# Designed miniproteins, single chains, continued (4): the designs that were tried, part 77

Each design is a single chain, and the fold is of that chain. pLDDT is the mean over its residues in the fold that is shown.

## One batch from the design tools (miniprotein)

Design m14834
Fold by ESMFold2-Fast:
Parts: C-alpha cells; sequence; structure tokens
Structure m14834 (fold): chain A 69 residues (1-69)
C-alpha cells in the first residue's frame, strides 16, 4: 500500500509514530487537525526536512481522501 509506504518513510526518516499520523487523519475538528499536523511537522530539523515532511504529510492526506470516495 502506498499509504503504508509513506507512513513508514515518516517513521524511518523523521521518527514520527504511525499512531500520531492516524490520530491526525482521524481527527474531524479542523482546528485540532491543523494543530496535530503542526506537531507532526515540528520534528523537522532543517528547511529541507520541513519541505520533505510537508510533502509526505500532504501525499498521505490526499491518498486517505481518495480512499474515502
Amino acid sequence: SQLQQLIQQLSTRFGVRESDVQQWLNTKDPQQQAQLRGDLGSVARSREEVEELDALLDQIKQLVEQQKK
């Protein structure tokens, strides 16, 4: 699954926990979802890591939204 591969990349490259990603994706409140995404992004240590992490998180969200259709 492409979704599982992206989550694994977050875990292996940035130390993000799969459970934290799932909590962000399952949160229905827009304000809380934005805060959880910010928390996930806060692990980035450089501008390049911010860009890579943001791209991975955006890809994960897009795939989850496509699966709901």
Scores: mean pLDDT 80

Design m14835
Fold by ESMFold2-Fast:
Structure m14835 (fold): chain A 80 residues (1-80)
Amino acid sequence: GMVEAAERMVKAARDYVEGAEKLNNPKAIELARRFAEAVVRAIANMLTPEERKQIEEDFAKATSPRELVEIAEKAVEKMK
């Protein structure tokens, strides 16, 4: 279902971010950030307008790819 698809997307983003952090390569970290941002946006589109607003506010404050993954994980919990 939609929740299962969202959980798979978040897991993929988490694995990508953890891999990039392990490589400690700025280009890998930048790509991981873009991927995590895309996942947050995709999940935000699955939420209610009120839940989406909170995610957009958290997204604007995020400074790392890890924080973006945490925002996406929190959003998926609201879908359950």
Scores: mean pLDDT 84

Design m14836
Fold by ESMFold2-Fast:
Structure m14836 (fold): chain A 72 residues (1-72)
Amino acid sequence: SPLYTDDSIKYYEEQIKKDPNDHSAYYDLGKSYFDAGNYEKAIEYYEKALELDPNFEEAKKNLEETKKKLKE
């Protein structure tokens, strides 16, 4: 739902303000932007999650999928 997606974005933005090293919050923010159709922002936050945890396999997979969506 678009309304749910906006609330999720605000929630995870507040989480990263409280804990800037929470790689899971960056990943969830990336997913929330993907659900909003903002693929550029989704890529940005997946890349930030991977900067904090380079072995974060779900972030790697979702980054690849989002880059494919952006090229469509």
Scores: mean pLDDT 84

Design m14837
Fold by ESMFold2-Fast:
Structure m14837 (fold): chain A 60 residues (1-60)
Amino acid sequence: GPILARALMDFAKVLPVTVALKKGDIVEILKEVDDDWVLAQRVSTGEVGYVPKGNLEVIG
């Protein structure tokens, strides 16, 4: 099934390829890129982009 994670903190859109998050937002992890970054879809908006892995808590 999908790997879901929760944003532990707000994250601003720092590059065009990143997605902004608010604390508590749910994302689907689409791909682990490296130790520091994942490609994720923000569930509420459908926006896809890179987010720091350390800002996420995996929930399912």
Scores: mean pLDDT 86

Design m14838
Fold by ESMFold2-Fast:
Order: structure tokens, then sequence, then C-alpha cells
Structure m14838 (fold): chain A 79 residues (1-79)
């Protein structure tokens, strides 16, 4: 599966979402952003828990979701 947690500039958890392995990572990131209720430009950190997916696939999805270049990406392998 995959889980996504989004944090603002102050370190507050502002949005989260999760999905089964069949859900595209990009869609889980987008759902977390929708749940945050804040502009994506205010996101400073994303924590992604994953299993059965490559690191490269996750980083591509983060970029495609349109998160700022300066966002911290923390990956947690749940395998």
Amino acid sequence: GISVKLYDVNGNLVGEASGPPSTPILEVIKKALENSGIPKELIRKVVIGYSGVSRETILKAVKEAGLPEGVKVELVDLS
C-alpha cells in the first residue's frame, strides 16, 4: 500500500491520504493535497510510506503532483 502525509512550514500535519497497492501514487498524493485545504505552495514536507514500488516511481509522482522544488521528501519503506 501507500500512505502520504503533508506538513506545512510550521511542521503541522495538514493533509493525509492512503490507498491500496492498486491505487496510483500520484492519486494518493493528490487526495492528500485535497484533504489539506491549503495551497500546495505552502507544503514544506511530504512523508510517503510505501511497499512494492520503486523510489524513482514515487519521486516522479511527487514531481507530477506539482509540489514545490524545495519540499522535503521523506520516504519510509514498509516492505
Scores: mean pLDDT 80

Design m14839
Fold by ESMFold2-Fast:
Order: C-alpha cells, then structure tokens, then sequence
Structure m14839 (fold): chain A 70 residues (1-70)
C-alpha cells in the first residue's frame, strides 16, 4: 500500500508541476491544483490499493473535464 501511495503522490506532483507550467488561465490553474491537492489528501487516507487507483481515476476525469470546459 505505501509504495502505491508514493507512486500516486508522485503522479499527482508531476501533474501539478505540469499544470503550473502550462495552464495560462489563473482560475483554471487554481482549480486544477486544488483538485490535485484534495486527491493527495484522499490518497494519504486511503486504506487499499484499489481505493488509491479509484481516487487517481476520478481525479484524472475531473481534471480532463475542467480543461475541456476552459
């Protein structure tokens, strides 16, 4: 579980850095970063690898939705 959480947090960190560097709209950027921060907190509290995978999937979907609406 711990290794799965480390990998998930690493993925979120990479996504956050990418969002910070590439999203020009400050409002969209802040919303994406807030989603990634919430996902990191949820992953830290997760009790199973399956829960971590579900949180990552939901987070990717939400980020894609925000970027499509921008």
Amino acid sequence: LDRVKIEAHTELAVLALHAYLTIEDPEVRERVLALLEEAARRIAAARSPEEVERILRETREEVERLLAEA
Scores: mean pLDDT 80

Design m14840
Fold by ESMFold2-Fast:
Structure m14840 (fold): chain A 80 residues (1-80)
Amino acid sequence: MIHELSPLEKAVLLTLARHGALTPEQIAAELGYSLASVQRAIDRLEEKGLVERVVDENGQTLYRLTPEGAALGAEILARN
């Protein structure tokens, strides 16, 4: 079920596993994808309970892995 991620969803999840909390713009810059494509991948990961939305001290919206998302990211990295 959860392991049925698209390549972009996996890339977003692994980027967050490596860097921690990031804005959609930062994720798009790291992966070289459009902001719209990255936002769709984030939305799908949030629906799956793998990513959560947080607001920083400056009111900026960031996304980070849930504990389940972090565990899945570790499994994907170990398998590759």
Scores: mean pLDDT 82

Design m14841
Fold by ESMFold2-Fast:
Structure m14841 (fold): chain A 65 residues (1-65)
Amino acid sequence: MIDAEIAEALIRMYASSLGSKAEVRAEGDTVRVTFPEVTEKERELEEVARKIAENMGVKLEIEHL
C-alpha cells in the first residue's frame, strides 16, 4: 500500500511539472488518475503513469471526464 502512495507522489510530481489538471489519488493498492481534459500533456501523463504503475507493480485506474 505504501507503493501505491509512492506511485501517487511520483505521478503527481509529473502532473505538476506538465501543468496538468489531472487528479491523482492512492486508494489501497490502486492509484487512480482522473483526466478532466484530453490534451497532449494529459496523454503524456497517462503514458508516464502507466509506466510508473507497471514498474512498481501497483494497480492503475484511469478515468476521463
Scores: mean pLDDT 79

Design m14842
Fold by ESMFold2-Fast:
Structure m14842 (fold): chain A 64 residues (1-64)
Amino acid sequence: MEEELKELKEEAKKETNPEIREILERIANLLQSILDLKEKGNEEGVAILEEEFQRLKEEYEKLK
């Protein structure tokens, strides 16, 4: 999870397409929020953000 966040941030920095970069940055920010909520024990918040995370990943897959 932490390694995935680091990889997403690096990929976003290397991306030249601004639309794809924006989605990668949104995915990275969302993953960071999920990790923060998991540390706090907010299971309900994690579930909501994981739904949004999957939605953004599907959007990203459609753009490549």
Scores: mean pLDDT 79

Design m14843
Fold by ESMFold2-Fast:
Structure m14843 (fold): chain A 58 residues (1-58)
Amino acid sequence: QRAQDLADLGKVALIVREGIEKGLPDEELYKRLTEVFGEEFARSVVRAIRLARQSRPE
């Protein structure tokens, strides 16, 4: 498989982690992800984050 796919996953993880840690709104996360990966991927990631928040234990 392409090394670029792994690098892209790493970038997503960093953006998502920083955004969640700082409490960035979904709009800002979507904007940052769109600039790197495009709109379709950004929408999928933001949706996954929302689902993860709902499933988060607490």
Scores: mean pLDDT 70

Design m14844
Fold by ESMFold2-Fast:
Structure m14844 (fold): chain A 59 residues (1-59)
Amino acid sequence: SELSQRLREKMEELRPIGRESVERLSEELEEGVKEIMRAVGLVVKKDEEASKELLEKAE
């Protein structure tokens, strides 16, 4: 009950700057997703490089 009341008060404090905060958070989330995608791409690239090295050795 007290936590719920404090949460409400914090939400009211954020109201006037809500739009700016949401936009900034969206940008940070997009950057985070791109970093995860890059990490996944790095794993795929390493696997592809290993396969290519074996193929070049077989040439």
Scores: mean pLDDT 65

Design m14845
Fold by ESMFold2-Fast:
Structure m14845 (fold): chain A 64 residues (1-64)
Amino acid sequence: SPRIEKLKAALKENEEEAKLLKERLEELKKEKGPESLEVLVMELVLGGTETLAEHLRRRIEELE
């Protein structure tokens, strides 16, 4: 199904993005400190990215 293929592609991109965000977050914590506003914002972005990945996985399962 073209819909399932698009969702799987989006999930893969989103999982790769989450991995890169985790690496950036650890470097940002070293540079700015763990309680900086920049770290807090990045943690929120990462949380949203991981939530979207979970939602995409559930949607793919429902369509298969």
Scores: mean pLDDT 85

Design m14846
Fold by ESMFold2-Fast:
Structure m14846 (fold): chain A 65 residues (1-65)
Amino acid sequence: LMEEAREAMLAGDYEKAIELFEEVAKTGSPEERAEALDMISLIYKEMGDEEKAEEYRKKAEELRR
């Protein structure tokens, strides 16, 4: 899942990458979940959705506390 999500992101398939990172955020370790949420935040920022980017960034930061 994490590797497949990264591959989708590198290919510019942001929709697929978000779906795969969302699955990692539900099933991974706390570190993998935080990383997945950071990646979703970056993807939304690239798509111009600053509100969702900030939402996912905060979720990732909370998991690292």
Scores: mean pLDDT 80

Design m14847
Fold by ESMFold2-Fast:
Order: C-alpha cells, then structure tokens, then sequence
Structure m14847 (fold): chain A 59 residues (1-59)
C-alpha cells in the first residue's frame, strides 16, 4: 500500500528530526504523516509533543 509506505516514510523523518532537536522540521514531517493517515495516533501524539518542545526551545 503506497499510502501506508509514504506515511511511514514521513513519520520516520519526523522522528529523526525530533531526536536531533529540530522540532520545526519534526512538526512538518509529522503533519505530512497525518495528512496521509489522519487516524495515526502515534503521529498525532508525537506532533503534540514536538509542538510543546518547540515552545520550550523558544522560551
């Protein structure tokens, strides 16, 4: 399933940037994963966490 494969690709890119502390890029890739699979609870949860981490990093 190309949609599932593409979602996984964007999710993994988001995870990679999150681990590097690049929360702005992590958010971008988690949003693309959610665009491809709106029911992804993992992508939704990680997007929320990345958004909070970005706010902390800018404080």
Amino acid sequence: DPAVTEEAKYFLKGESYFMQGDYEKAIKYYQEALRLDPNSEEAKKNLEIATKKLAEAKA
Scores: mean pLDDT 81

Design m14848
Fold by ESMFold2-Fast:
Structure m14848 (fold): chain A 55 residues (1-55)
Amino acid sequence: GLGERLASHDTGLSVEEAREIARMVAAGRVAEAARRFGLSPRTVRGIARAVELLG
């Protein structure tokens, strides 16, 4: 599930935080999401994709 996929990225993110990242990515705010959560833009896009596929 989504929680297991998030654990595989070792980000310490909750499902709710992952959904917020997905919303920001959908709005084109990839750099803002990366800065807010302390992640790379690549990781942010990966999490957004995981939310779309699994949650």
Scores: mean pLDDT 75

Design m14849
Fold by ESMFold2-Fast:
Structure m14849 (fold): chain A 65 residues (1-65)
Amino acid sequence: GMMAEIEAAKKKIEEAMANLRKHGVSEEEADKLKEEAFKLIEEGKIEEALRLVDRQGTRLYLETA
């Protein structure tokens, strides 16, 4: 159901943020991305939230390497 999909998406986002922080991305930048993704989830845009995290997360990861 939708609630299970929301919880799975939130878990993936939190794991992605933890991974970014482990690679040297600041907590401020990771938290900002998390807030934007969670806002999309609140609007029912789960797939858009996951795509945002993939896209912006990759950018932040490359900028810290």
Scores: mean pLDDT 81

Design m14850
Fold by ESMFold2-Fast:
Structure m14850 (fold): chain A 70 residues (1-70)
Amino acid sequence: MEEEALELLIEAAKLYREGNGIEAKELVEEAARLVGGDAQVGLGAMVKALEQGKSDEEAARVGLEAMKRA
């Protein structure tokens, strides 16, 4: 479940960087359902990490931890 959520968030980070924000948001919402987390919190943390220059993988991990803590 967490591995599946992380894979979705890595793809979401890539889509967001490519300008596909709507598709990225849909994948973040799916990942949040898998872990019982907050999609909006996860998306915000992931986007902030990407803006700070983190890789897609690093941003995805930040988003996953943020959505689980909310």
Scores: mean pLDDT 85

Design m14851
Fold by ESMFold2-Fast:
Structure m14851 (fold): chain A 75 residues (1-75)
Amino acid sequence: MKEELLKEMEKKSEEAKKKNIEEAPKLKEEYEKKAKESKDEEEREKYRLKASAYELMEEISEGLKRMSISAAKIA
């Protein structure tokens, strides 16, 4: 019965990844906008860090797409 738990955990992980991947570009753009509108340099740095984190998530997304294409060719 542990196999059912593993399947559910993997499914939840995949759903979380898909949601983060789809939302990452939007969140990146939102935080870049907030950084540009912030008058405080400390706040600008904070928002830039958040934008950078979501930019890395976009790069991960592209990596996952490339992996998916490679897997499809094998399958």
Scores: mean pLDDT 69

Design m14852
Fold by ESMFold2-Fast:
Structure m14852 (fold): chain A 65 residues (1-65)
Amino acid sequence: GGAGDAAAGARAAASGLPGHAAAQLAYKETEKVGDLETAARARELAAQRPDAATGARLLSEIAKE
C-alpha cells in the first residue's frame, strides 16, 4: 500500500494511545526492519512529537521507506 493507507492504519492503532505510545510504535517498526538511520530519525521525532497524529504520520513515512 501507499503512505496514505499506512497513515490511516497507524492513526487507528494510535487513536486509543497517548502520543508517546504512538511514537513508540514508530521507532519499534523501524527497528524491526534493521534500518539504523531511520530508527535514529524516528527516535528523534518521537522525542519531539506531542500527539498521535504526528506519530501516525511518522509511521506512514517509515512504512514507505
Scores: mean pLDDT 56

Design m14853
Fold by ESMFold2-Fast:
Structure m14853 (fold): chain A 45 residues (1-45)
Amino acid sequence: SLEEARERLRKLADEETILVMEGRFSEANKLVQERIKELEEKKKK
């Protein structure tokens, strides 16, 4: 659902923020991409 997707994006933002603060920009970007892919896969199952 949209609400579940929004909650997952919020948690992703928190994790991404930590990675960015640590200077791990590539890891932060990869985390975002993988989470988006997981959400798309869940929609199909």
Scores: mean pLDDT 71

Design m14854
Fold by ESMFold2-Fast:
Structure m14854 (fold): chain A 70 residues (1-70)
Amino acid sequence: MKVRVTFPSGAGLAAFGAALDARGIKYKVLSARKEGDQYVVELEVEDGEKHFEELRAIAAAHGGTVELIP
């Protein structure tokens, strides 16, 4: 499953990644960029359909968002 994650801070993005690693959620970084004041990363997540609500909750806890991409 491909997702786009957006964070207003690098610290929030780093905390999100650490939280995924701690939970054993496997992912591949497809792209990473800074758009204005936001950090935007596109990920391919292994078993992502199973993890999507968890990803949204973790991102929200760190001030970010997660959306599905084609």
Scores: mean pLDDT 84

Design m14855
Fold by ESMFold2-Fast:
Structure m14855 (fold): chain A 64 residues (1-64)
Amino acid sequence: EIPEALVDTARRLTAIGDVLEGEIAGKPEEGKRRAEQTLAEFDANREENIKRVEEHIKKLLEER
């Protein structure tokens, strides 16, 4: 559902950002290693991240 999709999107965008920063810095292998760590951290905290996103969405809907 939407909270899971947002967490998955953030996961992918953060990892892509790590790779891109590594390429810009001329250290693509460091960027790839950071991306792998980012993916592992998102996976380890997936359920908690989904809960946080759900809470934020509820607050936004209440404050229209």
Scores: mean pLDDT 78

Design m14856
Fold by ESMFold2-Fast:
Structure m14856 (fold): chain A 60 residues (1-60)
Amino acid sequence: EKKEKLQKEIDDAMALIQAAVAKIIGASKEELEELLEKVEKEFPTAERGKELLREYIEEL
């Protein structure tokens, strides 16, 4: 229903914000991997955020 769809969009946006903040503050590869695990556990539907974090980890 509409609430579940909105929650998924919010979770994805939150994951993207967390990924962007981690990149801006210069998070280490280990910190980015820990954040990815946290996002996968807390926001399992946040596919964009997870993919962005994986790309950041690969760049390091």
Scores: mean pLDDT 77

Design m14857
Fold by ESMFold2-Fast:
Structure m14857 (fold): chain A 79 residues (1-79)
Amino acid sequence: MTPEEQRRLELEIELSFARMAYSIARSVENSEEARRLLEEAGRLIREAEEAFRRGDLERARELIRRALELVREAWKINE
């Protein structure tokens, strides 16, 4: 595997995890604040998917990271 192929595979896994984490967080959402954070996270995940399709792996990774931060924040509010 080339370094580019490895990074692409790693990002594909991270993106799948982000989608799953987002979906779970949405299913247990019980506050307006959590809802707003998850709406922003959903937008970032869509932008990450677009960046990944374009081959902009660095941008995709940053967007995934940001989306997961928002999902964690939303989860913390609902604890």
Scores: mean pLDDT 82

Design m14858
Fold by ESMFold2-Fast:
Structure m14858 (fold): chain A 89 residues (1-89)
Amino acid sequence: SKEREERLRLGRAFYRLLTEDEEFLEELREGSEEAGEEAEEYREAIERALEVDEERALELAYEAYVTLVSKYPELAELIKERLKEELER
């Protein structure tokens, strides 16, 4: 479905942001140490899932994005803006 395709697209972009942008993880830690730690745990879980099932891993990455935005509303704009920039590459 188009909804599933969008989740996988956003998940891939968020995974790239977590793995290829050291500044993003630092910005998360500066806003909340807990958010930074949770993002790192998600990065490790997604990397592990990618060895078995890419689609499952990307859905997990999308879940990580949604969870971090919801759980840390003070960082929501930062996370959304950085994801948008990643999608425009």
Scores: mean pLDDT 85

Design m14860
Fold by ESMFold2-Fast:
Structure m14860 (fold): chain A 82 residues (1-82)
Amino acid sequence: DPLEELQQLVLRIVELLEEAGVLTDEMKDRLAEAVSKLVREGKVEELIERLRRLLAELEELKAQGDREGMRALFEEFLEELE
């Protein structure tokens, strides 16, 4: 189920960013709006592939302890979705 995979990817990304202390309510709202828009546009598979790449890059930055890199990467990702 692509929507179930999408939900799990979003949850994992949110958890990673919350644990790193870089996730703001504004970022959460922007993510929710962008996800909702892309789902309405029928771009679920494209969104899943983009979120998979984001998750892999965030996990690498987390392993390096690079919290500012995680914030910057996620901000860039949100801008690209919007």
Scores: mean pLDDT 86

Design m14861
Fold by ESMFold2-Fast:
Structure m14861 (fold): chain A 65 residues (1-65)
Amino acid sequence: SNAEKSDQRLLDFYEKTDPELAEEVRKALEEAKKTGNYSEAVARVIGRILHRIGEELEPWLRERG
């Protein structure tokens, strides 16, 4: 199914870049499968990823402007 393919692609990506974050993504996807609420779980995971990236990018941006 499209959901399973999307889940697998997302997990594969994070397993290569950030294994700890991949585990959080896996947990959120398992919860989404259980409740059927993918939009909420996806928004939650994206929010956490963006927040973490923001923390890493903040020093980089601060040096440039």
Scores: mean pLDDT 69

Design m14862
Fold by ESMFold2-Fast:
Structure m14862 (fold): chain A 56 residues (1-56)
Amino acid sequence: GPAMERLRENALEAAKTLLSEGFSRETTLALLQKEMGHLLSREELEEIVEEAEREL
């Protein structure tokens, strides 16, 4: 639903920010897992980080 879509969009923007600041893929994923892992699966977060890398 819209709330879940907004959560994924927020995770994507957070991933882009972390990667742009020079954090590694692994560190970015770990930070997102800590903050959002109870709302989004590990697999979804991995896909979000991959998408962030593609859009940068």
Scores: mean pLDDT 85

Design m14863
Fold by ESMFold2-Fast:
Order: C-alpha cells, then sequence, then structure tokens
Structure m14863 (fold): chain A 92 residues (1-92)
C-alpha cells in the first residue's frame, strides 16, 4: 500500500505543479482519483500507482483522456485510503 500511496502522491504533486487540480472520491473499498490538467510526469506517476496496485493483487484501472486522468483502485486499506484523501485536500 505504501508504494501505491507514494505514486498517487507524486501524480497529485505533478498535476498541481502543472497548474492542474486533483479530486478524490471514496466509495467503500474503492478510491477514485481524478487529475485535471495532468502533464506527462503526472500520467507516468499515475501509471506507476496502477502498476503498484496490480502488483499487490488489487484491482486498478487507469483512464487518460487528454490531460484528465482517472485512476480507480479497489481493495486499499483504510489507512491508505485516508492518506490519499488527505494528500488530495493538501493536509498530508
Amino acid sequence: SSAVVHHVARAMDATRAAGGSVSVKLEGDTVTVTLRGADAAAIQHAQRAADAARAQGLKAELRVDGSTVTLTISGLSPTSQTAIALIAIGLA
């Protein structure tokens, strides 16, 4: 889970550095991260997050539509879900 959180954080940081915005939706065991205004670095970090989640046996889906990235991960621990949500609102 630490690897997933790390790569998600890097994707969010890269998106914000590019002048974009981030949002997170939590539904049960599923986290959906939306990056708007993502650059190539943000997309690469989002891909690493999806790959790390899949390597841990989790379900992960990455959709890239221009500069909009939607990353959906199911099965993350409550601690990892909370960390991603806090990073998204700029508190961690």
Scores: mean pLDDT 86

Design m14864
Fold by ESMFold2-Fast:
Structure m14864 (fold): chain A 67 residues (1-67)
Amino acid sequence: KVEKIKEAAASALKNYGKEDLVEEVKEIIEKNAGDVEKAKEAVRELLLSRGEPELAEAVVGAIDEAL
């Protein structure tokens, strides 16, 4: 489950040319592995803090599709 979500997020980040964020996003997902909604919120907050609102929605959407 967690690996599938991490790979979906990584794929979305790479599609947007943000491969440098892959490790940090994967770490956040792993820290919140017991609660998918918390993982999605944490990822959204991280990407918004980096000024990437479109990327935040794309990555969260990829996580939802992977579920």
Scores: mean pLDDT 80

Design m14866
Fold by ESMFold2-Fast:
Structure m14866 (fold): chain A 60 residues (1-60)
Amino acid sequence: SRLEERGELARKLSSEEALKVSEEIGRELRRIGDSVEEYLKGKREGKEPKLKEGMVPLKK
């Protein structure tokens, strides 16, 4: 029905705006994750890589 179609459209528009913000946040989180993974890989290989400023290593 028309009401269901309009409801879907409104949800789609809201989702598109929310997705834009989520994508920006996701990019920042992925960058942090990559830094942590490199740090952990160095630890496993017995090497201690130097982390640059702004990188947050996970603490055990």
Scores: mean pLDDT 64

Design m14867
Fold by ESMFold2-Fast:
Parts: structure tokens; C-alpha cells; sequence
Structure m14867 (fold): chain A 55 residues (1-55)
């Protein structure tokens, strides 16, 4: 459900930060990917963007 997608999105943001990416870099990368994503992948990308912007 949406709750599981939010947990996955949070894990993606946390993993990227641990890998040395900044929040600004994560936001930019996700915004670029969202131009090519559809369906569930787009929904996940939008959740990643929302979480990154809330941090």
C-alpha cells in the first residue's frame, strides 16, 4: 500500500545520503527521473521527492 511505498521511499533517501549524496542532489536526480517514469515507479519517485523536500 501507500505506507509500504513511503517506507521504501524513505529507505532510498537514507541510502543515498549514506552514499554521500546531498538532499539537493537527490531532489534534482528524482525530478529528472520523474520525466521518464510512469505508474507505480512515478508514485514512488514522487514520494522520494516529498520525503527529501521534508528533510
Amino acid sequence: GKEELEEIAKAIVEDALEGGASLEQIIKAVEEQLKTLEGEKKELGELVLKIAKSL
Scores: mean pLDDT 81

Design m14868
Fold by ESMFold2-Fast:
Parts: C-alpha cells; sequence; structure tokens
Structure m14868 (fold): chain A 91 residues (1-91)
C-alpha cells in the first residue's frame, strides 16, 4: 500500500515539473493548445500529489491507486504539452 502511494507521489511530482516547463515554453511560443494541456496536467498532478500524501498518512490502498492513475494521466498530458510547446518554438 505505502509503496503505491510513494510511486504515485514521485510520478505526480515529475508530472508537475514537466507541466510547469511546458507552460513556460507555451507562454514563450504563444501556443494555446500547449498552454491549456500544460495547465490541465499541472492541476491533475497537484491533485494526485495531494491524494498520494493522504494515502501515505492513512495507508488507504484505494486512495493510493487513484493517486497513481491521476499521476500517470498528468504525466502523459504534461509530456504531450511539452512536445507541442517545443514544436511551436521550432517554427
Amino acid sequence: AKKLAEEALELAREALEIAKEAVRLAGESGDKKALSKGIAAAIIASGAEFLAEKALKTGDKKLAEEALEDARQALELAKEALELAKKALEE
């Protein structure tokens, strides 16, 4: 149970870091799609971090599983946002 919550916390933090960079680059490029995806990823990642920390404190396996799913979704969106922002800067 704790191991899943720890994995979710690490992924959520990674997703948030990538999302912040994607938002920064999207701001420089003016790409609205990259910006909206980056913001969405940051929101989901922040929520996943909160759920993961709560799961670590309570030992709730379902909460840890939900946090892990949210963290994975946030990481995917963050990577997509970063790729879009980088492509917009190459033009």
Scores: mean pLDDT 86

Design m14869
Fold by ESMFold2-Fast:
Structure m14869 (fold): chain A 70 residues (1-70)
Amino acid sequence: SREEAEKAIEEAEKKVEEIKKNLETAPDSVRPLGEEGIKKMEELIKKAKEALEKGDYEEAIRYAEEALSL
């Protein structure tokens, strides 16, 4: 449903914000990996939002869950 897709996207966006906050205090050795992960998550979230706009809720959920699995 639309509600499930919106919730999945919201959870993915919250995870991105959490990682961003953690990177502010992260060791230099970990920071580049976190930054790469954020970029990949944001790309998947963008695709999820595009699917949501098209009414493809199942595809939106899949992209959001893929972002969460990173």
Scores: mean pLDDT 81

Design m14870
Fold by ESMFold2-Fast:
Structure m14870 (fold): chain A 80 residues (1-80)
Amino acid sequence: SKIDELVEAVREAVEKVKESGYDPFVVTKALLELYEKARELGFTDEEIGLIMQTVLDALKEGKSIEEIVEEVRKLVEKYA
């Protein structure tokens, strides 16, 4: 459930960013909401840093929603 809830939050954040055309305001808000959700789910600051960096790098590389979600899932399975 913890991993599935984080993966869903990542999907939601990435969808909002892509739908906005990478609007800086929407990007900032979506990343803050993702950070808050990860904290609520009990991830550490170090783990959240790795999750956020993975999402940012994948967005910069132009990866699809599905690719970004899968990369985050693989990352967080190491902490489960």
Scores: mean pLDDT 85

Design m14871
Fold by ESMFold2-Fast:
Structure m14871 (fold): chain A 72 residues (1-72)
Amino acid sequence: MRGLELVAKALGVSPEALTAFLTGRVGLSPAEVRALAAGVTEENAKEVAQRIADIVGSGLTPAEQRAALLAL
């Protein structure tokens, strides 16, 4: 997924590591990961990556992180 690769690059992680985090630790479904990736462009990838980093670093529970990521 091009959008997921752009976000992973902006975060300095592999696309595989980002997918494993989003599906395994946060609990996003593959369909939810695809929906998130579909909203990512080359122009907004850094902004989306920063929002993901802020959500993950905020001390939110996994359920709250999932809700916040789905609102992106």
Scores: mean pLDDT 79

Design m14872
Fold by ESMFold2-Fast:
Structure m14872 (fold): chain A 66 residues (1-66)
Amino acid sequence: IEELKKEVEELIEEARRAAEEGNLEEVQRLTKQADKVLAKLVTAGMPLEEVVELGKEVGKVLREAQ
C-alpha cells in the first residue's frame, strides 16, 4: 500500500511539472497511469477517503493543465 501510494504521489508531481510546461499529452498519460495505481490501491484495501483525496489531486492536475 505505502509503495503504491508513493507511486501515485510521484506521478501527480510529474504531471504537475508537465502541466507547467504546457505538455497536455504527458499530463494525460501520467494521470491515466495514476488512475490505474489508484484502482490497485482500492483493491489493496486503502481507506476509501484516502483514495478519494488522491483522485481529487489527479483530477485537479488534469484541469490545471487545460
Scores: mean pLDDT 77

Design m14873
Fold by ESMFold2-Fast:
Structure m14873 (fold): chain A 66 residues (1-66)
Amino acid sequence: MTFRVTLSGSVEQQIGTVLRLIGEPSAEVTREGENTFLVTLTGDEAEAQALLAWLKAEPHAEVEEL
């Protein structure tokens, strides 16, 4: 599945979220804007749902399912 992530908040919060996304072995991360990323998951649906739930719970990340 593919979703758009827009980051806000402090520099430290943004760096933490980016490092988490880049560190996912089944995720392809493409920078779309200054603080906007496209994330495509190639792993299991359960892993995709877990990452999506984490991103939706992050107060400094806005997630749009594509």
Scores: mean pLDDT 75

